# Designed miniproteins, single chains, continued (5): the designs that were tried, part 49

Each design is a single chain, and the fold is of that chain. pLDDT is the mean over its residues in the fold that is shown.

## One batch from the design tools (miniprotein)

Design m17677
Fold by ESMFold2-Fast:
Parts: C-alpha cells; sequence; structure tokens
Structure m17677 (fold): chain A 86 residues (1-86)
C-alpha cells in the first residue's frame, strides 16, 4: 500500500513539473511577441515594451531569472530588427 502510494505521488509530481515548465515556456513566447509588437507596430520605446513584458511574465508566474532571460532575448530580437532595416 505505502509503496504504491509513493509511486503514484512521484508520477503526479513529475506531471505537475512538466505542466509548470510548459506554462512558463508559453508565457515567455507570448511576452516576447507582445513586446516586439509594441516596439515595431506601435512605436513604443524599448523600456515601455520591457515593462509590459515584465507584467505579462509575472501574470504567467515566471521566475525573476526567467523574466530577465526573456528581456535579454527581446533585446537581441530588437537589434536583429534594426539591422534588417539598415
Amino acid sequence: MSSKLRHQLEVSREVGRKLIEMTQRLGKEDAIRKGLELYEKKGSSVEKAEEEMRRILRYWGMTEEGIREAIEEFRRKVKELEERKK
């Protein structure tokens, strides 16, 4: 009984962990997309776009490290867009 219960709890924890990871990945992709839209289409400053991204990422429950990584990726994509226009 206790051995089977322990195995079931371990399986449930692994499923929960994967769901959290997937939710964080989707939130990161959505925030970067929204940030780029604000910068490219609405002419917002990089700072304003980053502030909106931080808001979206916190809504998705992203860690502070994950938020920092998403902002760095956004900044890299902004540089790529500027290079394409030059």
Scores: mean pLDDT 74

Design m17678
Fold by ESMFold2-Fast:
Structure m17678 (fold): chain A 65 residues (1-65)
Amino acid sequence: SSRLEELKELIDDYIELAKKLKLSDEEIEKAKNALIDRILSSDSFSDEEKKEAIEYLNKKVEELK
């Protein structure tokens, strides 16, 4: 879906910015949790798309360590 693709691109942009800024693990975790809350509260995504987006975000954040 185009919405899910846009969200994954946005996640990639945030991860690249976090790398550039050398954000702390605490700052990264706070930003991740805020984005998860927004994904879960959105009416634009199915439960499966929300799960995929959150799994993608968690994977990208783990790679950032």
Scores: mean pLDDT 81

Design m17679
Fold by ESMFold2-Fast:
Structure m17679 (fold): chain A 62 residues (1-62)
Amino acid sequence: SMIEETKEEMEKLGEEFAKLAKEKTGVDLKVEVKIESENTLRVTLTVGDETTVTLVDVSELR
């Protein structure tokens, strides 16, 4: 499904972003992507002990 493909692409981008952030800012961060629904991805960003959750609506990509 498109949601699964989008999740995999987001995970790859998140890994690259985390690497660049560490190189540019010295901050260690982790990006996790989970399917919340058929049209929504949950992106979790963890920096040290702080966690931020963002919901991404993939229906807008159609």
Scores: mean pLDDT 77

Design m17680
Fold by ESMFold2-Fast:
Structure m17680 (fold): chain A 92 residues (1-92)
Amino acid sequence: SAAAFLERLREEHPELFEEILRRVAEKVIELAKEGAALPENVLKSAAQILGKPEIVKEIKKVEVSEEERNEAVEELQRHMEELLREAEARLA
């Protein structure tokens, strides 16, 4: 499972774990700048990981459809799955 793999990465390969967190955070900010309605706590966490909390204040709050919100979440999930696959390949 992804959760078990992430926990193992955190303990055994902390540098790779930090790289994955940073790349996920970068994707979150990228999607938000493009108008994706991601949860505020996700945006704040991403900005904190990148060391740029001020980014959250620059992202305009836009009213979007449920469909557009779901598409943004699905894109983020696909990106996370790709990063985890790349990490598994590096450790093989």
Scores: mean pLDDT 73

Design m17681
Fold by ESMFold2-Fast:
Structure m17681 (fold): chain A 63 residues (1-63)
Amino acid sequence: SEALRALEEAARKSKNPAVRAGIEQALLAVRLGRRDEALRQLEGALKREPENEAARRALEALK
């Protein structure tokens, strides 16, 4: 899926270990069908790394 691939790319490109962990939690949430949780994690990640285009694409794919 587009969202899962974008989340994996976002985690690889994250420069902050805590933000990367949040993105990985979003990826797990998507796999478990917890879309609202994934959206909250991605919103938090984008506030800290607004330049992470892969995270933005993942958020748009999950809307």
Scores: mean pLDDT 84

Design m17682
Fold by ESMFold2-Fast:
Structure m17682 (fold): chain A 78 residues (1-78)
Amino acid sequence: SKAQEELIAILEEMEREVRREFPGHPLTEEFVAYLEKLKKAIQTLPDEKVEELLNYLKENREAILEEFRRAAREEEAE
């Protein structure tokens, strides 16, 4: 569905962004692995649940990425 394609595209964009900003970081590998599992799960979800997740991600994408950046920076501060 269009919602499924849009959601997967957002997840792939998030993966590219964290890999670009923090290449080789352990948290980047963990986050990307999580997003890959989520992409697989989305393929089996009904459209209603995909739409709910898409709306959540649209509202929270920036907050999620900023939380990731904060955690990655704290690891580098050692």
Scores: mean pLDDT 82

Design m17683
Fold by ESMFold2-Fast:
Structure m17683 (fold): chain A 91 residues (1-91)
Amino acid sequence: SSTLQQSLQNIRNSTTPQQVVDSLQTILRSPISISDRQDISDALDIGSQRISDVNVQTILRQSSYRIRRSTTSQQIRDILSQTVDDIQSQI
């Protein structure tokens, strides 16, 4: 969806943890399919390279890895929800 692609682009361009959280929350309000797995994983990996916060970088890299290994849309949702919670705990 255009909303998903825009949110993924926002993650790729994020420089603050809050920008990543806002984009992930928008994705979680949208339909996610297993076909989105690679795009979501790539966006999180790219986002981790731009964020200066080492704890948030680690959270995003771990989430990217877990999403790449996901086999269902529900697993992707659960990982993204946990990622939001993990980042919010660092802010």
Scores: mean pLDDT 90

Design m17684
Fold by ESMFold2-Fast:
Structure m17684 (fold): chain A 100 residues (1-100)
Amino acid sequence: MMEEVIEKIVELFKELLEAKTEEERIEVLKRIAEVLEEAGFSREEVASIVVGLETLRDLVKDPEALEKALEFFRKVLLEFLSEEDTEKLVKELEKLLKEA
């Protein structure tokens, strides 16, 4: 179910933000890719989401760049997710980023 996939991605994104080493970061990104692949996303869609999430993590301390990256990520998600699922995911990611 898409709702379960969104919940798993949000949990993994929290782990990505908490990752202290490059090895931990790579392992979390790999698990995100596996969740998306099991949910039926194409290789190209998986790559787009993974790159988007990694970009958001890298920009967590730059509020202006982060806001722009979230807007671009929302547009990318709308190419293969419903508007409802996109907004649900983006809102949860925004909450985690604000707390980081």
Scores: mean pLDDT 83

Design m17685
Fold by ESMFold2-Fast:
Structure m17685 (fold): chain A 62 residues (1-62)
Amino acid sequence: DASQYTKDEFLAIAQEAKDLGCEALKHYAQELASQLPPSASPSVLTPEKVAELQALVKKLCP
C-alpha cells in the first residue's frame, strides 16, 4: 500500500532492496519516492521503523 509510506521510507526501501539485489523493488520504490513531494518536516526514521522496512523488503525479495 504505497499511499501509506513517506518519501524517506520509500528511499529506505529502495536502499535495502538494492543491498539485497532486488532490482525490481529498488526501481519501484525509487519511482514512488520521486513522485512524492519533499516532506515539510523530514520524518526521522527510527531504528524500529528501519528494521520494519528491512523486514518488509526481505519478505518481498526472497
Scores: mean pLDDT 71

Design m17686
Fold by ESMFold2-Fast:
Structure m17686 (fold): chain A 87 residues (1-87)
Amino acid sequence: SSESETKRRLILAMIRSLLRYEENPELAPLGVEGDPELQELLKKAVEAIKNKDLKKIEEIVDKIAELENLSPEEKQALLDFLKKLAE
């Protein structure tokens, strides 16, 4: 897979981990080191998913795609996945 595809999968895994941690506090929290801006965007993504705020999800995905240099295809895949989680 491409570097951007690997990054998208990692971001999805991080978001899933954050969602699981809030539902099951016995699980270890997500250990994202080295990028506080990405960590804040991931937290905002979790909040937007919980609130079913599709517009906010789009804004956050745009910022993640810019920060992590995702391809347009990876950005769309991330957006589709997060919107599905918000259903």
Scores: mean pLDDT 68

Design m17687
Fold by ESMFold2-Fast:
Structure m17687 (fold): chain A 71 residues (1-71)
Amino acid sequence: AEELIKQAEGAKAAGEEFEKRKEYVSAAYYYRLASDSYKEAADLTGDEELRKKAEELEEKARQLLEISKQM
């Protein structure tokens, strides 16, 4: 699970850098990768905080994709 959390943190950081550059499609892609990794870690550990982080990142990815469609 620790390795999945590290992968999620790395993907989240990449998503944040793309978001700063207003590259919302790339940012959404990395936020979804981070969400998937946190969700897997939550399933393995039962840690509800990791599940909540996954849900928040999935929602953020969805919002960024909608912004991208409007630009």
Scores: mean pLDDT 83

Design m17688
Fold by ESMFold2-Fast:
Structure m17688 (fold): chain A 95 residues (1-95)
Amino acid sequence: KEEADKLFNEGNTYLSENKLDEAENSYKKALEIYQALNDKEGEAKVLEGLGRVYLVQNKLDEAENSYQKALEIYQALGDKDQAATIQERIDNLKK
């Protein structure tokens, strides 16, 4: 989990620096570790991060797909606040 959390934080840093390829790579590595650990909350937060990377790249279909996967996980976890946040991100893709 510590390695996945570190990679997720590195992805966030790269995204803030507009280093989109590095952000995507760090998030994908974090995703693999969270999935191996069955850490659903970690998986969902990385999918949200990937959705943001794709949105900044104007890859709207990939952004929607990543956000939709995060939404499904947050809904399954009963995390209504996070699910509402992701739904708003999906709705905003159509603006």
Scores: mean pLDDT 85

Design m17689
Fold by ESMFold2-Fast:
Structure m17689 (fold): chain A 76 residues (1-76)
Amino acid sequence: SMKQIKEQYELFEKAFEYALKGDRDKAVEYFRKGLLSDPSVSQDRADKIAEELKNSSPGELESLLAMFRVVSKIEL
């Protein structure tokens, strides 16, 4: 729904802002919350993606979060 897409966008936006500030832990936390705002995403899948993000480079994390932020905005 539009409400779910907006909530996901806001969470991904916060994740991106934290990544830009160098706060990796909060960036990953908010990204995981954004994934879980979609009822089709399981906790196990969100946890696996979050684990992979924790192991990514700073640039890779920023790029990935920017892509999800843009995708969520397009659906609004």
Scores: mean pLDDT 75

Design m17690
Fold by ESMFold2-Fast:
Formats: C-alpha cells, sequence, structure tokens
Structure m17690 (fold): chain A 66 residues (1-66)
C-alpha cells in the first residue's frame, strides 16, 4: 500500500516520494527533467529519485491508482 511504502522511508526520502507521487497521480509519468529538478531541490542523487519513483509507481499500481 502507498502509505506503508511511505512509512518505510526516511523523512527526507518520504518527502521526495510524496512529490513524485503527486506528479504520477496528476500526469501518469515522471520525466527525466522532473527527476533532475526533484534531485536538485531535495539534495539527493537522480539515481535516488529514479529508485523512489519505481517504488511509488509500484505502490500506486497495487492500490489501483495507476
Amino acid sequence: MVQEYLDSLSPKNRAVAQEIGEILLRRGRLTDAEAREIARKHGVSVGTVRRLARGVREALEAEGLL
């Protein structure tokens, strides 16, 4: 479930995952440009953003939201 996934993350990674989740729910996809912007904004690597985006997508699909 989305909440269980978010609760498993550190506070910093949870904030990143929540922002990714909002983008996926609104537009159905995360672009490379958006991934780079989120990485810059939150001070994480683009690799971390991509890993979190995969987890968020899987959680949203499991809830039937994607």
Scores: mean pLDDT 81

Design m17691
Fold by ESMFold2-Fast:
Structure m17691 (fold): chain A 64 residues (1-64)
Amino acid sequence: MRDPRVREAQERLRAAGFPVGPITGEEGQQVLDIQRFLRANGYTGPVDGVFDEATWEALRRLLP
């Protein structure tokens, strides 16, 4: 299923100059990629492919 935050997260990461895959808004692999990127940047939450509030908050901290 699509979560609108996934697409927004991909678009915002791309706008900030970070490498992201295709902007599809799909969970699963795209969210795993986002969570792995966040882990490299201090995120300590789960890497499970589910776009939760912890993932969204970690993303907000990295955006300009």
Scores: mean pLDDT 70

Design m17692
Fold by ESMFold2-Fast:
Structure m17692 (fold): chain A 91 residues (1-91)
Amino acid sequence: SAVEAAEKLLRYAKEIAEYAKKIRDGDLSALEKLLEAARKGDEAAKVIAPLMAKIADAPTLTEEEKKVLELAEEALKYIAEAAKYFEELEK
């Protein structure tokens, strides 16, 4: 379901943030796990992408659409956290 795909997206976004932090802290063994989490997150994102496009133009949302949007927004927060860890690595 779209909700299950959005839950997987959030799970992999959390894993991406965790592994990005480990890499920033010098644990390069986390790189393979980061790439695998990114791959799985991309697959989940592709499943919900058509629904997210509909949500963007919708005047009202169903309960399922609201849940998918909530999970996707939370996932984006973890991706932003991961990006911040990579910025710290480059400094």
Scores: mean pLDDT 84

Design m17693
Fold by ESMFold2-Fast:
Structure m17693 (fold): chain A 62 residues (1-62)
Amino acid sequence: SLPRARIEADRPLRVGDRVEVTFEDGKKGEGVVLSADENRALVAVKYEDGTYALVEAELVPR
């Protein structure tokens, strides 16, 4: 399964948005939204080695 994270959002997310995700272990990552609905986003997160991984993020009201 995909890694799980959350995004704190004060507005609806759109494809191409740059977001900060918080993983279940409390680590943070920066990524780009690939798809989003009202509750979840699929995000391409860049790791320190320069690779991208797909992350499923829950949208949390700010």
Scores: mean pLDDT 78

Design m17694
Fold by ESMFold2-Fast:
Structure m17694 (fold): chain A 90 residues (1-90)
Amino acid sequence: MMELLGEMQVAIAKGDSEGFQKKALELGVPEDIANLMKQAIDKIIELLKKDPSDAEARAKRLRIMNLMYDALMTDDEKEQKALLEKALAG
């Protein structure tokens, strides 16, 4: 969903995922999936606060971002949940 992709970018730039979660729920995303999406964004924000030379933090951030993009591109709730749980595992 293109609208949620924009909200994700805003949340990351502001360092605050609350607005994203609110918009996801308003758009009809199930509460459990919206909560997993919020947690994934929070981890991206946390990893962005690490030293830019930290290769492990960079690799982890890119992995979470890619899984989050995949989750936003699918309309299958089961697949979204699996992708988000995979993003949060590690």
Scores: mean pLDDT 81

Design m17695
Fold by ESMFold2-Fast:
Structure m17695 (fold): chain A 71 residues (1-71)
Amino acid sequence: AREQEVIDRALEILRRVQEELNRDIFITNPDDIRLVVAAMRAMVRVMEQRGAPADLLAEMRRALAELEALL
């Protein structure tokens, strides 16, 4: 329960980040993107070690790949 709530919260934050990055007038800061990528990599590792649901892992990996493509 506690672990799932943390994962769900992280997924919601990632969706917000994706929304901001996809805005036509949004100014992208590479340093901020690198920090988010590092945090997401750490989160994916934790999710894998703790057996997170495959759909949540797929969402995290997709968001990570999209952010990495901006670098």
Scores: mean pLDDT 71

Design m17696
Fold by ESMFold2-Fast:
Structure m17696 (fold): chain A 82 residues (1-82)
Amino acid sequence: SVEELKKLLEKNKSILEGYKPSKEDEEEFKKLLDIYDSGDWELVEGLIEKLKKAIEEGSDEEVKQKAAYFLKKLVEYLESKS
């Protein structure tokens, strides 16, 4: 749920404090929004699961930061549509 994703992001807020998204990260995020708008829910669910796993179990700080950033942007997008 969006509520659980928000809680996870808030718990990991410090990870994002120094993070700057690259042009490549922004392009990848736009591709993910296109998939969401296409109605491919399996890809959307798989993405959310991968992002949560990267934040919770990831060993690489950069991977965690990118995953948290993507999740934050996705949550903001979902809230703007509701």
Scores: mean pLDDT 75

Design m17697
Fold by ESMFold2-Fast:
Structure m17697 (fold): chain A 62 residues (1-62)
Amino acid sequence: MDAALDQLIAGAKGLGETGIGVVYDSEEELKAQRERLKAAGLELIAAIPKSVVDDGKAWARA
């Protein structure tokens, strides 16, 4: 959601961070997140598909 991404960007800039990682559900969502980060002067340093995060949870449980 835009509000969550805006909060993350503001926090990262406040801490002097130059980049952040994001989780995305679709390529279109990833594109939107990349444009928001670029506008804020931040780099996308990691992009993780939500399916990989969900798989990680399954591995932790199994």
Scores: mean pLDDT 70

Design m17698
Fold by ESMFold2-Fast:
Structure m17698 (fold): chain A 87 residues (1-87)
Amino acid sequence: SSELVQKFEEISRIMTEIIQLLSKDFNSKEIQEKVLEKLEETIRKTDDEEARQYLKRVLESLLEMLKKKNASEDFIKRVEELIKKLG
């Protein structure tokens, strides 16, 4: 449906914003907290099963990127906990 497509586009927009924030200072605690807040809000607002599965795959890709970039263990663990909330 057009509504589901709009939800996918919203998730993609939020992920673009998150990547832009992280690109400013990947290890900034302030930026990490803003990213986590955006992710938690997105998860709370995503109720459609297909949109939740899409969001989960996108977050798993973000997690892999964070691990490759040697993000702090604390930040990685907090993202992993958010992914668990989707399952």
Scores: mean pLDDT 84

Design m17699
Fold by ESMFold2-Fast:
Structure m17699 (fold): chain A 82 residues (1-82)
Amino acid sequence: KLEFTEEQIKAIEEMLKLLEENKDKPAEEQQKLLSEFLSKLPQDLRDEIIAKILEVAGERGINTLDVEKVLEALKELLELYK
């Protein structure tokens, strides 16, 4: 069972918002923006978010290097935990 804390939910929602605001940019630039966002998070929160991304990617059979698809899958799952 995949559980999300309020802090993790907010971080994922901010990443999804960042992608939506930058959807007109190349994928490489979007990935750079996501990496910069993750680098600004506290280490503990970053580690937890990465762990959740790996768990969701495994369940959905998504390549973990495709961060955009992983975040889309996380967005779908967050709707189930509201």
Scores: mean pLDDT 70

Design m17700
Fold by ESMFold2-Fast:
Structure m17700 (fold): chain A 80 residues (1-80)
Amino acid sequence: SSVAQRGELLKQMGIYLAKAAEGTPEQAAQNLAKAREVIAQLAALDPAGAAEAEALFRNRNEAVGLGLAAMEEEDERRRA
């Protein structure tokens, strides 16, 4: 049922967002990409729920982006 599918997608999104809070910034980025795919699937079943999930995703994505930028800046300094 759509309700059961929605519940599973919300659970998977939560798992990927939690994993994005751990590991390296590269691993976090991979888990965010998977969370994004789950949110896209959720949008097809529950657009309102997907909009709420997008807000949670945005916060995690911002933190991961800052981590990746810091790593890139350090790599640039070492090459210069």
Scores: mean pLDDT 73

Design m17701
Fold by ESMFold2-Fast:
Structure m17701 (fold): chain A 75 residues (1-75)
Amino acid sequence: MQEKYFESREEADAFIEELKAAGAKVEVRETKYPDGTTRIEVRAEKDDLEYGIGIIEKEENGKTKVSISVGVRKK
């Protein structure tokens, strides 16, 4: 399994668009938590590979912090 971390949602969106252009099947799930945290999970499947992209947006001390990770797993 290979993991990548993106500093911005724009970089993650670009990666998702590259996967779509390559013919991947993409599914998006958004979950909002009571503490104000929003988690966006993107799952893409192409050939025998599964891509998982996690975006976590958390509000702390009046500022929004964004954490983005991407993982690739062979099926």
Scores: mean pLDDT 69

Design m17702
Fold by ESMFold2-Fast:
Structure m17702 (fold): chain A 73 residues (1-73)
Amino acid sequence: SKDEEVLKAAEELAAEAAKLADREEVEEILRIVRGDIEATERAGALFASGVLNPEALPAAVEALRELARELRG
């Protein structure tokens, strides 16, 4: 399904981002977003941004933290 493809892509990109950033934080963010498909798509795009351009990784991580806070309330 499309939802399975989105989640798999986000998991693969998160695994790559975890090599470049705080692994525990990346795994926690993925755990928070995985229950919401739109949040998972947003997280996947942010992970991809940081992986493709390591200079953008700090900004991508900050955006991921904000996304996680939004979902947690």
Scores: mean pLDDT 83

Design m17703
Fold by ESMFold2-Fast:
Structure m17703 (fold): chain A 64 residues (1-64)
Amino acid sequence: AGTRALVTVTSPKPVILTNGEVLEPGETVEAEVVSETDEYVELRVLSTGGRARLGREDVEIRPL
């Protein structure tokens, strides 16, 4: 089970989701945090179902 959160891309490069959608640097989306480790976060964007794995340094996560 994942946690619902606001996820902001802090990476200087766009993030391409599994469904082909792109998150731009500085963009914030509502997402489910599917898993997280010390190295990465896996997320699913709630509105589109698109998924990505990002380094923890490349995202800011704010729980909802």
Scores: mean pLDDT 82

Design m17704
Fold by ESMFold2-Fast:
Structure m17704 (fold): chain A 63 residues (1-63)
Amino acid sequence: SRREQEIQYVQQETEELLKRLDEKIKELEKSSSPEAQKEIEQLQRQKQLLQQITEQQIQKLRS
């Protein structure tokens, strides 16, 4: 169905965004800089928020 296709699209888009955030975090983890550590913490929070928002969107589409 169209709704199922929309859910799949949202999941794929979120997975791709999470992959890019993970790649950035891994790059920053190679640095010993305090600034890099703060950026890692911000990116980790961004990942958590993105996952939460995506789950809320999917639940709305399922209802």
Scores: mean pLDDT 85

Design m17705
Fold by ESMFold2-Fast:
Structure m17705 (fold): chain A 96 residues (1-96)
Amino acid sequence: MEKELEEAEKLLKEVLELQRRGYEAELAGDEAALEEVLRRLAEVLGVPFELVRAVARQIREGTPAEEAMRILEKKEAELLEFVKPVVERKKKEAEE
């Protein structure tokens, strides 16, 4: 559980950070930064870039960027709060 939970937390934080950067790039009108974020997200998730881009496009057309960022922040806070006690407990067990 230790290494699996640490890797899961690391992956979760990376995915959430990339999604946040994507919405920030969209709000700034920086399409180049948005494309780079989507490519990196596809690589991290192990899925085709075209699939990630298609899903992101549907979200952009259906949801304002401000609303999407608000939803992402709530999800990030909830997931990090859920994982944080487990990771901290494992670090405490290691007791360095």
Scores: mean pLDDT 66

Design m17706
Fold by ESMFold2-Fast:
Structure m17706 (fold): chain A 105 residues (1-105)
Amino acid sequence: KPSHLAKKAKELKALLNDAKKAVENRDYESADKQLDKAQNLLAQLQLMVDMDDETSDEIKRLVGEMAKKMIEAKKALANRDWESAKEQLEQGIELLNKIIALLEG
C-alpha cells in the first residue's frame, strides 16, 4: 500500500539522517548502528515493493539504487572514509525523497 510504503520510507530517511550526523561527528559506533538499522528497514521496504504489484517499476528501481548506496556507505564507513560515507548517505537521502514523493503523489 503506497501510504504504508511512504511511512517506512520516512522511517528509513530518519535513520539515514541520524547515520549522516554520526558520520559528520566521526562517530563510527553510532553510524554503524544506525546503518545496520537502516539496512534492516530497507530490506523490509524492498521486500514490500517487490511483492506489491501496484508499486511502480520506477519506485522498485529507486529502492534498488538506494540499497546500493547503503552498501557503499557501509563500505566507506568500515574504511573510515568519512567523506565518501557522507556522500553515499546524502545520495541515499535524495533517492529516498524521490521515492516518498512518488508514493505520496
Scores: mean pLDDT 85

Design m17707
Fold by ESMFold2-Fast:
Structure m17707 (fold): chain A 63 residues (1-63)
Amino acid sequence: NLEKLYNSLKSIVDSLRAEAGITKDPEELDDADIKKISEATGLSEQFIRNLINNYLKLKEELE
């Protein structure tokens, strides 16, 4: 179900933010935050950006 997918994606996004030491909500992340997550995790900026965008879209759908 969508809630289960949302919770899984939220957990992943929260983990990525934690690795980078970012306390901002996902909605507040800018290009510098994405770069910091990329540097901390070794994942590409594009991958992180897509992941966060998918999370935010799903959050908006579920409200």
Scores: mean pLDDT 82

Design m17708
Fold by ESMFold2-Fast:
Structure m17708 (fold): chain A 65 residues (1-65)
Amino acid sequence: SRQASAEEVLAEVRAAVAQLTDPEARARAEGLLKRMEAALAAGDTRSAMQHASEVGRIVQAERAR
């Protein structure tokens, strides 16, 4: 289901955020993670996936350096 897939993405996002070494990037990603969790709790899968995508960009930026 859409919700089950979103929960799987949430687990992956949590793992990625935990591996961030830059404190500023981690703080930004943790803020987005909280927004993603709130969106999922409200049933707003679209907003949750947008926040997940934003975390993904932060993670990719760290990996590119």
Scores: mean pLDDT 82

Design m17709
Fold by ESMFold2-Fast:
Structure m17709 (fold): chain A 89 residues (1-89)
Amino acid sequence: VQRLARLVRAEGDRVVARVRFTAPADAEISVEARGFSVDKGLVEAAELVDLTVSNVADYPSGQRELEVRAVLRVPAEIKEVLVEFTFTL
């Protein structure tokens, strides 16, 4: 299991976070995204609305690069969100 985190400023009730992840081209990958309010001491405060996984590069080593984009909804009073991506191979 690998975890990547992005600190993102909320725009109204929406947060959009992107990360890139390199994995073997033949691996089955499960991705989840969760959002934690920094303003509230890392309390989970976001609802995942959309999660997109795209293959952006194939490498001669037999690895691929994925771009993961998550869209989350947050209460309007939340200004900064730590978005955590969990990758399971």
Scores: mean pLDDT 80

Design m17710
Fold by ESMFold2-Fast:
Structure m17710 (fold): chain A 63 residues (1-63)
Amino acid sequence: SDEILARAAEITGLSVEQVRKVEALYERNNGKVSREELEALAKELGVSVEQVEKAIVAIVALK
């Protein structure tokens, strides 16, 4: 799983720690992440909502 997170981090420009938090949110919500949750996590991580969305897409595509 760490290899997948590292690859997603390279694709999105996020840190591995940030990608891990994105994965945790995605898993906790069974893949159903609301816009409000995306915005809240983006603010917590200091990144854009688009970066969080791209991280979810990358994680799902990588497995």
Scores: mean pLDDT 82

Design m17711
Fold by ESMFold2-Fast:
Structure m17711 (fold): chain A 92 residues (1-92)
Amino acid sequence: MLSEEEIKARQREMERRIREAAAKGPEEAVRAAMEALEELFALTAPLATPEELARAREERARLLAELEAALADKGPLPQEIVDAVQEELARE
């Protein structure tokens, strides 16, 4: 398990990757966000209670499905999802 400082460093790196991907286009930004969301979940899961972990898994599965739908050009990426990803990246 990574320390809190290492998790924070990983969050900053993920945020940087998303910003760089966003400069290349919305598809790249969505892909980077999906990767960051999965990586962040893996890093924070050991720190969560069983109830928080179950809720986080359900929320992330929903967000990943919506991001995948956006990548498949099934619709625009909702601002709500973008905000949720940025909020997760801002968490310790």
Scores: mean pLDDT 66

Design m17712
Fold by ESMFold2-Fast:
Structure m17712 (fold): chain A 70 residues (1-70)
Amino acid sequence: DLEEFLARLDEIAERARAGDEAARKELERIRAALGEAQAELAKTVDEALPEERELELARELVERVRERLA
């Protein structure tokens, strides 16, 4: 569930802002995973045309996660 995932990110981000070092490290790990996901998405588009709807959902997910991590 995308909404549940984003809500969890918001909670982690709020804890990190409150000074939770463990939450801050978790956000760094998530940012690294996001970079890997972007690289995989670019490779998929380059090697084969995915279903347009799946590609749109993947891009929306990456963008929304990036917004939450800002």
Scores: mean pLDDT 70

